# Designs tried in a protein design run: designed miniproteins, single chains, continued (4). Part 100

Each design is a single chain, and the fold is of that chain. pLDDT is the mean over its residues in the fold that is shown.

## One batch from the design tools (miniprotein)

Design m15450
Fold by ESMFold2-Fast:
Formats: C-alpha cells, structure tokens, sequence
Structure m15450 (fold): chain A 61 residues (1-61)
C-alpha cells in the first residue's frame, strides 16, 4: 500500500461525513483544506488531515 495524498484523505473524510448526513462539516473540511494547501507543506497538510479523519472516524462509529 502507498501512503495517501492530502487530496485522497480529504475525499475519504468527505465521503464519511456525507454518508453520516453531516454535509455542513464535509463542506467546512473542504474549505479548510484549500486554505491549508496555500500556507502549509503537503506533509503538514497530510498529517493534519489524517488527525482530523481519525477523530471523525471515532465520532461517526
């Protein structure tokens, strides 16, 4: 398995939120991602998204 890109992690998070009916949070996640890619390195963005995705999975489960 290859490590996921920031975009792939974002897409996974958006799909989980959408499946749970949390559309507002999915939109907010995408907006935050666009801001991060302008000001942070890809590695920092990926780490931040992975932390948010892990938290989201715990909340949805």
Amino acid sequence: MKKKTPQEILEEAVRLLTAAGRYDEAARFAKEYLEWIKTKSDEEVRKHLEELLARLRAEVA
Scores: mean pLDDT 73

Design m15451
Fold by ESMFold2-Fast:
Structure m15451 (fold): chain A 100 residues (1-100)
Amino acid sequence: GELKAHVKGTVTVGDKSVEFDEEGTAGEVLGKIGDKMGEAMGIPGLGESARAVGEELSKADLSPEEAAEKIKEAIIAGAEGIGHARGLPAEVEIDEVKVE
């Protein structure tokens, strides 16, 4: 079957923080996190873009360990990209990533 992920953590960009605790496919998880970040930061379509990234990860035939790492990288890259674009510090705390 398709890999399922459970990802829990916090993204902070400047003075705004988003807590997430999401489960589903890589596309569903990254889409939900991107939607929360987009709402908090006022970035339309961020959830849709993040979902597309997760859907590409699902196509890549990754192991659970590889998928967990790529999901973390995508969240960190997204937060850092927003921080860079806005001239703000970005911090990501990942409390849990489980893929199976």
Scores: mean pLDDT 86

Design m15452
Fold by ESMFold2-Fast:
Structure m15452 (fold): chain A 79 residues (1-79)
Amino acid sequence: RAAELIAAGRYDEAAAALEAEVGPRIKAAIAAGDLAGALALLVEAARALIPVAEALTGIPRAELEEALAAAEARWRAQI
């Protein structure tokens, strides 16, 4: 699973696994007009990748989590 691949430092494989799991679900939700459901899946995927983002950018995890929460709130306001 993506979380196990992240823990092992296998970031490219973790990203590919997450895309394979969540990508089709996000596309299906958008096609069905379920923008709220698509947003929820996108936020879930982004949250799962926070450890990878922290490792690549050096930005603290708490700061990335706060930024994601703020982005989610703004996206929800537009739906």
Scores: mean pLDDT 72

Design m15453
Fold by ESMFold2-Fast:
Parts: structure tokens; sequence; C-alpha cells
Structure m15453 (fold): chain A 104 residues (1-104)
């Protein structure tokens, strides 16, 4: 169920807190790639938006460029490739803005 997915994701997130960003993001995106598409339609709108933000944040690292007010999003190739697999599996279920970011 969608509730069971969100509970397992919460447990996973806590387990990943001690890991470096890359390793944590790889494990998170692998979990989402395996489980999220099958349960997407069971999620609330708030939960779906939270999942979209989670995928983007796992794929990209934000760095300040030129000034403190400017940020550039850099994707590690391996993280972006896995995030694209999640995006491909969800297809038109993702918002247009999120699809554009992940499929660039």
Amino acid sequence: SGTALMDELSKLAKALESLPYREASLRLLEFLQQHLPAHWDELSDVQRKSMEITIVNAAFRVYPVESEELFEMFARPELKALARKVADALGDKLSEDVREILLR
C-alpha cells in the first residue's frame, strides 16, 4: 500500500542519515526505482509532491555560483541515470517541471 511504502521509505531515510550523500542517494533512488512506480497511484497529492522533491534532491547537488544568491544544480552521472530510470517508469504521472529537470 501507499502507506506501507511511505513507512518503509521513512525507515530507509533514517538508516541513510549516517552515509555520505552519494551512497545515500544511490540507495534511495534504487529503492524508489524498485517500489515507487507500483504504488504511485495509491499516494496522496502531498506524498507525490514529496516524492518528486526527493528524486530531484537525490539526483542533484546544489552549489553556489557567482554569488550566494545563485545556485547551480550539478547531477552526478550515476545519480542522474538512476533518477531518469525512476522518471521513465513514472512517465506522465510526474509533473512537467520535474520531468524536464530529470530528463535534461
Scores: mean pLDDT 76

Design m15454
Fold by ESMFold2-Fast:
Structure m15454 (fold): chain A 82 residues (1-82)
Amino acid sequence: SDEEREEKILELEAKKLKELIAENIEEVKKFVPDLKDGELSDEEALEVGGEILGQAVKEKKTDDPIVQKILQILRDSIEEVS
């Protein structure tokens, strides 16, 4: 179902975002300065990803490399579940 597909996409996005954030902590802190040190839950990773995208739109920084990597994760996660 569409609902099951969306849930699988969110799980893949969370997994990939957790990896990206852990590898790019200082870059992420440019958009989320209160980012906690240590492991993020899947839900926290999705929240951080959304905050980065929202902040990038507000600040007109959508061309930032970290933002482009997040957009690529979203595209790849959709394609993998198709």
Scores: mean pLDDT 84

Design m15455
Fold by ESMFold2-Fast:
Structure m15455 (fold): chain A 97 residues (1-97)
Amino acid sequence: MDSLIVTRYNEDLINKAESYLNSIPSRELRAISLEFSSLAYQVEADLTSNPQLKAKLQQISDLYKQASKAVAAGDDKKYKELMKQIKELMKEVTDLL
């Protein structure tokens, strides 16, 4: 079961997803996409039996929700800082698998 999560935390895939999000012409659509990412990580957090993994996935979910709000507000600096924190946590999740 843990092996299915590993694919989602590949750095190439994360970088491609970020590039795609940044290419979306509407800030509102980018914000919605980030909110869907938050919900996806919340679902994974709820389904995991590993308490360390659960905590990291919950943090990633919370950061994506904050990133969605930052994008909606036009705060590019905060968005970039939050995306950096998400990437660092995703690396920590990979280390737990």
Scores: mean pLDDT 77

Design m15456
Fold by ESMFold2-Fast:
Structure m15456 (fold): chain A 76 residues (1-76)
Amino acid sequence: SKNIEEAKELLEKAKELALKYGADVMAKTIEYLIEKVEEDPKVVATELRSLAVLAKNMGMDETAELLEKAVELLEK
């Protein structure tokens, strides 16, 4: 799916930003969700939505934006 491919690219960027800012647990969680996105995109979208809220609360606005865009692609 085009939407799944685009979501995976956004998630890879979100993971790289999380690693750059020392958010290792968040980066590991994103990596796990990338692995699962093709199997169950709707479950992954729900988990990413929660993770985006966490990223926002941590001041990681760019990471949160990428996660939110990935959710929109997976919920189409």
Scores: mean pLDDT 86

Design m15457
Fold by ESMFold2-Fast:
Structure m15457 (fold): chain A 87 residues (1-87)
Amino acid sequence: SASRELADEALREVLRRLAEINEEVRRMLAQGAPQEEIIAALERRVAELREEFRRWAEEHDAPWVGELVEAMLEHHLRELVAAIRAA
């Protein structure tokens, strides 16, 4: 269905963008950046991505896709912040 196709496209794009964010975090960790600087960069990137997908969902009248993406981004942010703080 069209709604499933929209969700699949959003999922592919958010996973691609999360992979880029993960690589940036890995680079910062390898360079010995302070933990709080890494977390701040991660939070900024996730906030930017959240805003982009919120606008996309509004334009496509697909609030359920926006909710799905927000849940994924929140979960990912929580997991990475916990991992960085535990390092």
Scores: mean pLDDT 84

Design m15458
Fold by ESMFold2-Fast:
Structure m15458 (fold): chain A 81 residues (1-81)
Amino acid sequence: SAEDEAILAAAVAELEALRAEAERAYQQGDFDTLRAIAERAEALFRELMRRTRADPAVLQRAAGVARPIAELLREAEAQEA
């Protein structure tokens, strides 16, 4: 629906902003900020699932945008080990 597309577009814009913040935090070695950003991205993803009734197409597109944040967090955790 047009409403679901608007919700997805807003969520994608917010996830893109969070990804930019995550990349900066990673480059600065600020892993506490990176973890906080990852938690915010997860909360946004859960809200998107709730609002769109877990539409598979919406979930697939949102997961693709959020994946780089999760990857940066995994790399940060590996560097701390």
Scores: mean pLDDT 80

Design m15459
Fold by ESMFold2-Fast:
Structure m15459 (fold): chain A 91 residues (1-91)
Amino acid sequence: MEEEKKRQELFRKALDEVSRAVAEVVTDPAKTDEAAQRIIELMKEHPEIAPGIAAATVGEARQASFEHPEARDALERLAKKVEEAYKQLLA
């Protein structure tokens, strides 16, 4: 029970960081690599919630690309970088 609550709080903070990274990419596509690196570092720091972080990044990037089609290519790159890094963490 303590472990579950700790995991939920950690995941919530990770989701806030993902949302911030996605918003930065929408505002400035040149920051895509920086945003991806921050998310990847977060996944390496907390491997227990890495699947959720990767899924949230892909989902939020997809949603943002519908709202901001001008940033779609950068958001797609962000999602792919995070997904590939997640696959490497599993290997």
Scores: mean pLDDT 83

Design m15460
Fold by ESMFold2-Fast:
Structure m15460 (fold): chain A 69 residues (1-69)
Amino acid sequence: GPIDEDEVEMALARMSIEIATRDIEDEEVRKRAIEAAEELARKKIAAGEKVTFKDIEEVVEKVIEEAKK
């Protein structure tokens, strides 16, 4: 069957999310960071945009900073 390019992009995004979140010690913060990064990836893919590791790092960092407040 044809390759689903969106499915491939999401799989690559999930690998990047795992790398960006694996060192977060707080389970609740890690879960929130994963959910936020997956949502960002889904929105970018739906818009026909490439998901970069930098995009994932930035959203993960934002979740961590918000958790400090």
Scores: mean pLDDT 82

Design m15461
Fold by ESMFold2-Fast:
Structure m15461 (fold): chain A 104 residues (1-104)
Amino acid sequence: DEIKKLAELLKDEDVEVRIEALRKLGELALTYPSKEILEGLEKGALDENEEVREAALEELERLIEEGRVDIALPILEKAVKEEKNEELRKRAEELLERAKKLLS
């Protein structure tokens, strides 16, 4: 199962491997959203590494652009609450506002 392999890659020590796994999970989320894909994207948004969290925000932005606000919104709410980097928090807040506006 490709999704299970990608979920394991999110545990990899290599930042670039985790970023690549997030991008692939983001692509799959557009067509076949599953709990494991959503959990993977959330894990990326809350990752210890700032570049991994930024990559997760990029995938959430793509989901919003494609109308998958149902997936992006709950993850962005957690990202805004937990994010310690001011610039990434502002980006997450901007994406969250955009997602909420699409539901209005």
Scores: mean pLDDT 85

Design m15462
Fold by ESMFold2-Fast:
Structure m15462 (fold): chain A 72 residues (1-72)
Amino acid sequence: SKEIQQLGKQLQKKLREAEKAIEDGDNAKAAEYYEEAARYLEQLGKLSKNLDKDSVQQGLDTLRERAQQARE
């Protein structure tokens, strides 16, 4: 669906923004972008019947861990 495609694009965009923030030394902003990416992935997992639930959960855990690491 268009909504699933849009959420996927937003997830990708937030991941790129997080990587750029790390390159720029803005760890606080990188953490915010990883948390936003996690929210998009959570929404995508709820709407998409084609995504494996365990893979979605692993992705969420990874993004939340990256956000926590960026704050350190």
Scores: mean pLDDT 85

Design m15463
Fold by ESMFold2-Fast:
Structure m15463 (fold): chain A 91 residues (1-91)
Amino acid sequence: GREERRRRDLERYREALERMERGEPVTLILGDPRVRQGAEALRRTLERAGILHSLVILLREDEELDLSGRLEPGTELRGERGDSGLHVRMR
């Protein structure tokens, strides 16, 4: 359910934080909107630190992410069908 998904997303978020602190490229897949908001704050922190190699955000079908004016050259957008949503890769 939603609670289980949030728990998994939070665990992935914590693991991603540790990897990012080590300067490792990270793929972060988040389905819960509340966890996604935290990931956006993390992205801004990493941008200030100069650590933004790979960040993939998985959007649900009922969610939208407007990156107009914030996309870096080489940003890749990919879509998945069903509950997986859309992958957005930032560089």
Scores: mean pLDDT 50

Design m15464
Fold by ESMFold2-Fast:
Structure m15464 (fold): chain A 113 residues (1-113)
Amino acid sequence: AEEALKKIEELIKEVKKLAEEEKDEELKKLILEMAKLVEEAVEIARRLVEILGEKDPRAIEAVQKAYLMAKRALELAKKVKEGKASLEELKKELREMEEEVEELRRVLEEAEA
C-alpha cells in the first residue's frame, strides 16, 4: 500500500509541475485544484489502510480510486499543455473528482465509527 501511495504522490508532483508551467491563470488554478483533490484522496486512502489494514477491500478500493484520479489529473494536465483541453473539460473533471472524494470521506467516517 505505501509503495502505491508514493507512486500516486509522484504523479501529483508531475501535475503540480504542469500547473506551474501554465501561463493561463484560470487553467493553472483548476489544475492545482485537481492536484489538491487527489492529495485529499491519498490522505483518506492512507487513513483507511491504517484503520482497516492494507488487505481490507475498502482500503484497496480507496488506493485504486486515488491512483485512477491521479492518472486522470495528469492526463488532463498534459492535454491542457498540448492545447487539447478546455476549461469546461477541467471543470467537469473537478466535479467528478469532488464527488469521488466525498464518497471516500463517507467510507472513512464509517470506518472511524
Scores: mean pLDDT 87

Design m15465
Fold by ESMFold2-Fast:
Structure m15465 (fold): chain A 82 residues (1-82)
Amino acid sequence: MTAEEVAERVYEAVSKAKTPEEAAKLAAETARKAIAEGASAEVVEEGVGEGLERAARSGDISEEEAYEAGLGAYKAIKEAAA
């Protein structure tokens, strides 16, 4: 799995979210699933960051929501990779 594939999954998931809490949850779940499918923590961290940045640029989420979702996903990646 590539960082671009992770970014696309994160972007699709958070763009459909109805609340900031749901966006953060979906980003974290997408990150955990990517690790479970054999992606490295580095690839998933890069993909999550890129996907959230794309969602913020398109106006689907705010920059603040993207930052909060990124923190949650980063913690999920560290837990799954440990």
Scores: mean pLDDT 82

Design m15466
Fold by ESMFold2-Fast:
Structure m15466 (fold): chain A 89 residues (1-89)
Amino acid sequence: MMPSWIEKIRELLREKKLTGEELYNMLLKKLGLDRKIFGALLYHLLTNGTIHPGYLSSILGGLVSDEKLEEMEKKAIELLNKMSKEVLS
């Protein structure tokens, strides 16, 4: 099955020669979402290819601690940086 959104992220990283962190900050600014919320959602998409409804409702409902949201954001940025290195090499 084809995750077209993952391919679009890879294309954006390659075309614009962005680091994962630069792409993350660009998307945050364009979407106007809370940084920790976006990072947590992106982490689940990058690791599982989807967000389970339970994770989505917990993140959006404020049931996840700031510490866990920050950890997931950091991991999402690390995954994007890995993708950036792979597409720019």
Scores: mean pLDDT 76

Design m15467
Fold by ESMFold2-Fast:
Formats: structure tokens, C-alpha cells, sequence
Structure m15467 (fold): chain A 80 residues (1-80)
């Protein structure tokens, strides 16, 4: 769980920063990431995945990445 959330969050952060995604694309990317986490991680591991994702969001140093990660955290919290 935790490592999946951390890895997924790191990938989203890099994608958002490198591609300078629009707000709409960032939201879509975040929603797709959450769906992938839910599909790959058991329900018992979802809280750990959320923790990993939150840690990446908290430590993010780029504005686009942090925004994408915060949306992903919110969407994953809605699933729990």
C-alpha cells in the first residue's frame, strides 16, 4: 500500500511539472491515478497508499505537482 501510493504520487508530481498540465488535465490525471491505486491495492492497504500519497504531497517542491497530488489525496480520501 504505502510504497504504491508513494510511487504513484511521485510519478504524478513529475508528470504535472514536466508537462505543465492545465488544471483540467491535472484533475483527470489525479482521478486516473486514484483509480489505478484502488485497482492494484487491496482495501486493507488503501489507508497505507493514502499515507504514501500524502507524504509525497507534503514534501513536493513544485506548484503544479503539489496541486495534482492534493487533488489525488482528496479523491482517494473520498474512496475510503
Amino acid sequence: GYEVGKEAGTALEKSAELNKLSEETIKEAAENLVKQIVEKVSREELPGALEGLREVAEKSKNEQGKKALEIAVEKLEEVL
Scores: mean pLDDT 78

Design m15468
Fold by ESMFold2-Fast:
Formats: C-alpha cells, sequence, structure tokens
Structure m15468 (fold): chain A 80 residues (1-80)
C-alpha cells in the first residue's frame, strides 16, 4: 500500500531518529513514525517505522525535497 501527501519532519535531524508525520491532501494525519535508516533527501529513500490506523508497519519514504528539521514536502510512503 502506498500513501501520498505532505510529510513533515519534526526532527531533530533528517536521518535515523527523525520524527515524521504524513498529512493527506485535506490536511488529515494518515501516518506518523520514526526514520530507522537513510536520509530524507530529494528523490532519495529512507526506511521508517510508521503507525497507520493504530498498526506499526515498516515503510519506505521518498520525499520530493530535502527535509531538514521543521521542513515539509510532498512525499510517497510505501508500506511493507
Amino acid sequence: MTLEGTLKNVGPNNGPGAIVGLLDANGNPVAGGVVTSGNLTAGGTAEAAVVVDGEVMDATITPAADLTPGGSAAATVTLH
């Protein structure tokens, strides 16, 4: 399953340990979690543990722009 929306990086970094949240096109929260490997860089991929509808899932995050702490960008989140 693939989720698309606006990904926010809460920080404190842009790689492992970064807290992230995904909002849909209506601004509703649809996923949230922590980056486990990789970096939130434009067109790159990061692995994360995310909560979707109360379930913890592994996910691959592909952001459209570099996400420094406090930043947001369009992103694709692919659930495993």
Scores: mean pLDDT 83

Design m15469
Fold by ESMFold2-Fast:
Structure m15469 (fold): chain A 75 residues (1-75)
Amino acid sequence: MIEVSAAHVLLGIEPNEKINKAVDEALKIYFQNKESLEKAIEHAKKIAEELGVDPETVVKLLRAEYLILQGKEVP
């Protein structure tokens, strides 16, 4: 369970358990299924809607976490 990550700090987003859960679940689906980032974003939006959190915030965190995991700079 990710409570605070570098992505939260870099984007100035307050840690939120539901948002963190949506990002974590989407990343798990991405790695488990070897899907594209685009598919992970679709999953993130769906999970965000199910949890009642802002999908755009979840997508921003997902993109940042994806770049961090690849050793790339977050824009």
Scores: mean pLDDT 69

Design m15470
Fold by ESMFold2-Fast:
Structure m15470 (fold): chain A 83 residues (1-83)
Amino acid sequence: MSEEELEKEVLVALGLMYHELGKKYLSKGEYEEAKELYEKALELLRKGGASEELIAETLRNLAKAYRELGEEEEAKRYEEEAK
């Protein structure tokens, strides 16, 4: 495993941790915290080259957080990216 490959694996692992934490906050109704966690997850997952399925799920969950906060335009943008 090269350092580049290891770096990508670490980024995906961190992104997954933020994604799961975001789900926990979303389930508790902590929508602002969920939004921040999913935004961080999305950044890390994209940099690490995570699967399209995981990125799409993260985008859909981020859209849910934005919608719960009344941010309809942002929610629609992330939903379109998840297609």
Scores: mean pLDDT 85

Design m15471
Fold by ESMFold2-Fast:
Structure m15471 (fold): chain A 102 residues (1-102)
Amino acid sequence: SLMERIADLIGEMVALAIQKEDEELLELIGKVAENVKSNPLEALGLLAEMLELARERKDEELLELVKELAALIVEMLEGPEAAEAFRAADVDEVIRRLRELV
């Protein structure tokens, strides 16, 4: 299911944050997890913050995980064609689109 894919990806991001001893990232991931069902637009805004953080750190693994999580949440809200547009976009365009949704 889409929600199982979202939960699995959040789990991968938590594992990455723990491996990197990144408390700031772990806190942001926790806030996304709390909001994904109840306030998905807030979750998307938090993902925009994570994309900025990943870009500043040049962390391509984190960029890919966050971008895919944003695409899955967009799929939940707007459907698969909108999600594919997010997957095809560069990081700057994804951040711009996420901030427009908040």
Scores: mean pLDDT 84

Design m15472
Fold by ESMFold2-Fast:
Structure m15472 (fold): chain A 93 residues (1-93)
Amino acid sequence: SLEELREELAKMLGLSVEELELLLALPIGVYKDALAAGESPVDALTRALAVLKSLRPDADRETLLLAGRYIALATDAPLSDEQIEEAVDRVLA
């Protein structure tokens, strides 16, 4: 569920849920703006996760995968696991 993803992601980042919401506000905004501009969901998520990685350089692959799943669900713009993995791999390249 979205709530379970939120709690797990907060734990992985060492944050409260409230701190996580503040951290993800900009990445989520970037994702929404990119989708509104007509970018593909994978390209939009790549931009959003690149912002998150810039804010949290310590975020590893597993953290970015969970963040990608959370952002997609929170914005009601679902992606497959393969699409999320592609976006994460692009950020870490």
Scores: mean pLDDT 88

Design m15473
Fold by ESMFold2-Fast:
Structure m15473 (fold): chain A 78 residues (1-78)
Amino acid sequence: MAKEEAEKAKAELEKPSPEFKTESAEVKELGPDEAEVVATVTVTDPSLEDAGKTFKVTVTFKDVDGVAVIASYEAEEL
């Protein structure tokens, strides 16, 4: 189910990571078969080109024939 996959993605983002810090993460249910996770993340790995930058990441999940799939992925620098 799309909402369950979005909740799993949120939980994964909230885990400690050497590559980024999650400032906030929220699951939004857009409909009975569609949900998104919206997270604000700061890149903390100094080896990455985007080190020190903050991004708004949106991942949309949709249920298609009983299978949750990633419908879209967007990252916007804040």
Scores: mean pLDDT 78

Design m15474
Fold by ESMFold2-Fast:
Structure m15474 (fold): chain A 94 residues (1-94)
Amino acid sequence: SETVENFLKKADETLEEEKKVLEKEIKEAKNIEEARKIAEEALQGFEENFVPFVEKVASSLSDPEHQQKLLDFAEEKKERLKKFIEELLKEFEK
């Protein structure tokens, strides 16, 4: 369980730092079109790199409950990232 907990903690810390970078890049975008491109690239990177990485780690675990915990974590973080981006993009509509 400590291996799973340490993975989740490190992944969460990394994602929070990446969110800070993404927020800065979107806020510094020249217009809504540039902001949307930055957002789409971030979501694509999450889907194509982070999700498969988590799935690979999950598949290496022998405990089905630990596997499901990692998969649930990836899905929750994807939903949170989408919501975070939607809230940032709304600032360009004001």
Scores: mean pLDDT 85

Design m15475
Fold by ESMFold2-Fast:
Structure m15475 (fold): chain A 93 residues (1-93)
Amino acid sequence: SAAEKEQRIKLAKEKAKEIAEEMVKVLLKEKGLELSEESLKEVIEKSAEIIVKLEEELAKNVDASKEELNGLRERAVEEIEKLVLEAYEKELK
């Protein structure tokens, strides 16, 4: 049903946001970087969108090799790292 599909999408987005927040915080700590609350919120929201797209790609590729699945995950992590670095560089201007 449409209502069940909408509820699943909402829950998936909420989970992606929690995962994105944790990943961004770990990356910031690892790199010794700090972001303003505004930049942090923006990076988390954009990172959550990347995670949602990754989950959709993983769901479409159920029969994919371990190497292909790892490649998808690595690309998502690299995109999130780039967002963190770009946000930090913008704050320095």
Scores: mean pLDDT 83

Design m15476
Fold by ESMFold2-Fast:
Structure m15476 (fold): chain A 126 residues (1-126)
Amino acid sequence: MSVAERIGKAFRRALEFERSRGNEKYVEAVDKALETIKQGLDAGLPLEEVLLRAGQVMRDALNEGPETPPLVWAKELLAALAFYALIGDITPILQAKSARELVEAAEKVFGVPLEEFLRDFLKGYY
């Protein structure tokens, strides 16, 4: 079991705890965004497209307005994964200004290629 698989399993347990505390709307939004990432990776889509689609799905699931672009929600999702991974410096993720910069920032933060991280994370999460 890789580090990313362990993070995925821990993140799932954290979301189950948040669900038990009544944060169902947020948990559902995150789960839909992760399912969108899984489907995009399985379809062979570029990572930049996968992240923007996941951000859009998360924004829509939270009933957030069009003034907040999908990139912001993609950054929030990856920052949440980094937080549950106990990664101290997520500043590169938060500073990303494009989907390409977000992929590069996430790879630096997680220390591995982002597609490999996400595939292993999802294997642990599901």
Scores: mean pLDDT 84

Design m15477
Fold by ESMFold2-Fast:
Structure m15477 (fold): chain A 68 residues (1-68)
Amino acid sequence: LSAAQKRAVARAVSEAFGVPEARVLEVIRALEADPGGPVSLRALAAELSRLTGAPAEEVLAVIEAALA
């Protein structure tokens, strides 16, 4: 994800689920620091699902909409 895409995702998830943008960006950075390779949108949705309490499929839809 580019810096602009990370910000777009953080804002969209924050607006949809009421979590601070900074917390979403922390999750994105933690996944990018994982030596397991590039961040998949599914993996990002799963981690943000844990942060927000929302189902991963709803979080994934918000991420995909933000990146369109």
Scores: mean pLDDT 79

Design m15478
Fold by ESMFold2-Fast:
Structure m15478 (fold): chain A 61 residues (1-61)
Amino acid sequence: SKMEALARELAAELGISESQALGALQLFATMPEAVAEAFMRTHGGLDDAQIARIRAALATL
């Protein structure tokens, strides 16, 4: 899928796992942005720069 391909690209770019990238993309697709960002910081182990990049990338889908 396009989302899985994007997750692989983001994982390589950001130095995170494919599962972290895919999970983050799915959270942005299913939850309000502020809630998804808070979850990614608290449970996803992602910093603000990584979260901003993933958010920007999702807008291309």
Scores: mean pLDDT 82

Design m15479
Fold by ESMFold2-Fast:
Structure m15479 (fold): chain A 75 residues (1-75)
Amino acid sequence: SKKIPYSPEYLGTYKSVNHDKTAEVSEDGDKLRIVIRTPGQPDVEHLVSPEDLTFVEYNGQKGFIYEGELFLKTE
């Protein structure tokens, strides 16, 4: 399968398909900052290389896979 490269259009707010989680993706220098929010739990922040994310697009909706979880873009 062909890997989708990072672009700034992948910045924004996301929602997990399988879990009650949201994610926010922003730029931090040459890295991406991912903030994962789960209701009733503290926010978890990760700094990742764009190459460590699997970017996807399904029916015009952008998303990414991170550590086995699929997040679809909401904003």
Scores: mean pLDDT 82

Design m15480
Fold by ESMFold2-Fast:
Structure m15480 (fold): chain A 65 residues (1-65)
Amino acid sequence: GTYDIKIIGDKPALDSAGNTYEKGEVIKNVTDIKVTDDGEVFATNKDTGNIIRAGADNVEITKTS
């Protein structure tokens, strides 16, 4: 499926290209969402192939398709 990730907490999300995503930003067209037992979220940006890392408590994930 495809998802959007909204940053809702003070901890930024990072991607494998060195981009940072701050509170209030939305990362669109995300797939391959994995939530780890230690509260990390990993996902792939479908358009770039970059791997996103965020804290599970710092994001809101919405399914778009």
Scores: mean pLDDT 87

Design m15481
Fold by ESMFold2-Fast:
Structure m15481 (fold): chain A 107 residues (1-107)
Amino acid sequence: MTGEEAAKALVPELDITIDVPASVTPEQARAILERVAARHPLLELKSVEPGKVTLHLKAGPARERAQAVADVLEELYRAAGLTFPASKEQIEGALTVYLYEKAKAAA
């Protein structure tokens, strides 16, 4: 599958769990997720626990959802004082494919 095909694919809603760096408190993670969700209508915060967060991704284009998740990861890494491991565009591309495949596997 090409990244462009994955990006345009309308995929069903799904939940994803993201590991949170130990230096980020649940309160910081919640504040970050609420700010990102305000900018991304396909993203909803489902739960916040020590060391992990669960996001509900509404049905929609894989790329738009990947952009929302990439924003979450970037802000969590920034809050932890960690360097983001790749460019935001590279992470968005990888997440677009990952989210599409995960949604199809769940169907």
Scores: mean pLDDT 74

Design m15482
Fold by ESMFold2-Fast:
Structure m15482 (fold): chain A 74 residues (1-74)
Amino acid sequence: DLEKEVQGAMVAMAASLIVRYSEDEEARRHAREALEALEAGDYLKALEHLIKAAEADGDKKMAEILRKIREEIE
């Protein structure tokens, strides 16, 4: 479960940074939805929302990395 804990912490950190520092309302909305999904224990849903937040924030590289992480979830 260590990998899931590390990945969850990374998603929480990235989403929190977008909520606090992004000037894009759509990115902040998706990042909040990612945090809510993490609190509900739905890591896959949290990743989907964080990918949308990164896309709205214009961070194509981060969105691509997050999609690869999602593909590793079974």
Scores: mean pLDDT 81

Design m15483
Fold by ESMFold2-Fast:
Structure m15483 (fold): chain A 95 residues (1-95)
Amino acid sequence: MIEDSDFSKVIRPDDKLRKLLEEVGETRETYTLAEVLRLISELLVEKGLLDPNDPSLVNLKGTLLGELFGVDEFDGRNRDEIAALILKHSTVVEV
């Protein structure tokens, strides 16, 4: 279960997630979960993967993001699902 406090957690992306973040110009070692969620949202818009007529339908087929998450489509409004996938591909850092 993803709680509001989880979005403040500091995480270290794995190699695949780090490469994805580099596509939006981010090269830091650590991020908050909220920051990564925002960066993924920016990436979806920049790559044209978000349907402007239906933001609930994000098509990931043939993308690095789809390969990383193991899904072809997801609801772009479901932040908890995206957050859980990010955490699966990250290590929580205690600071």
Scores: mean pLDDT 71

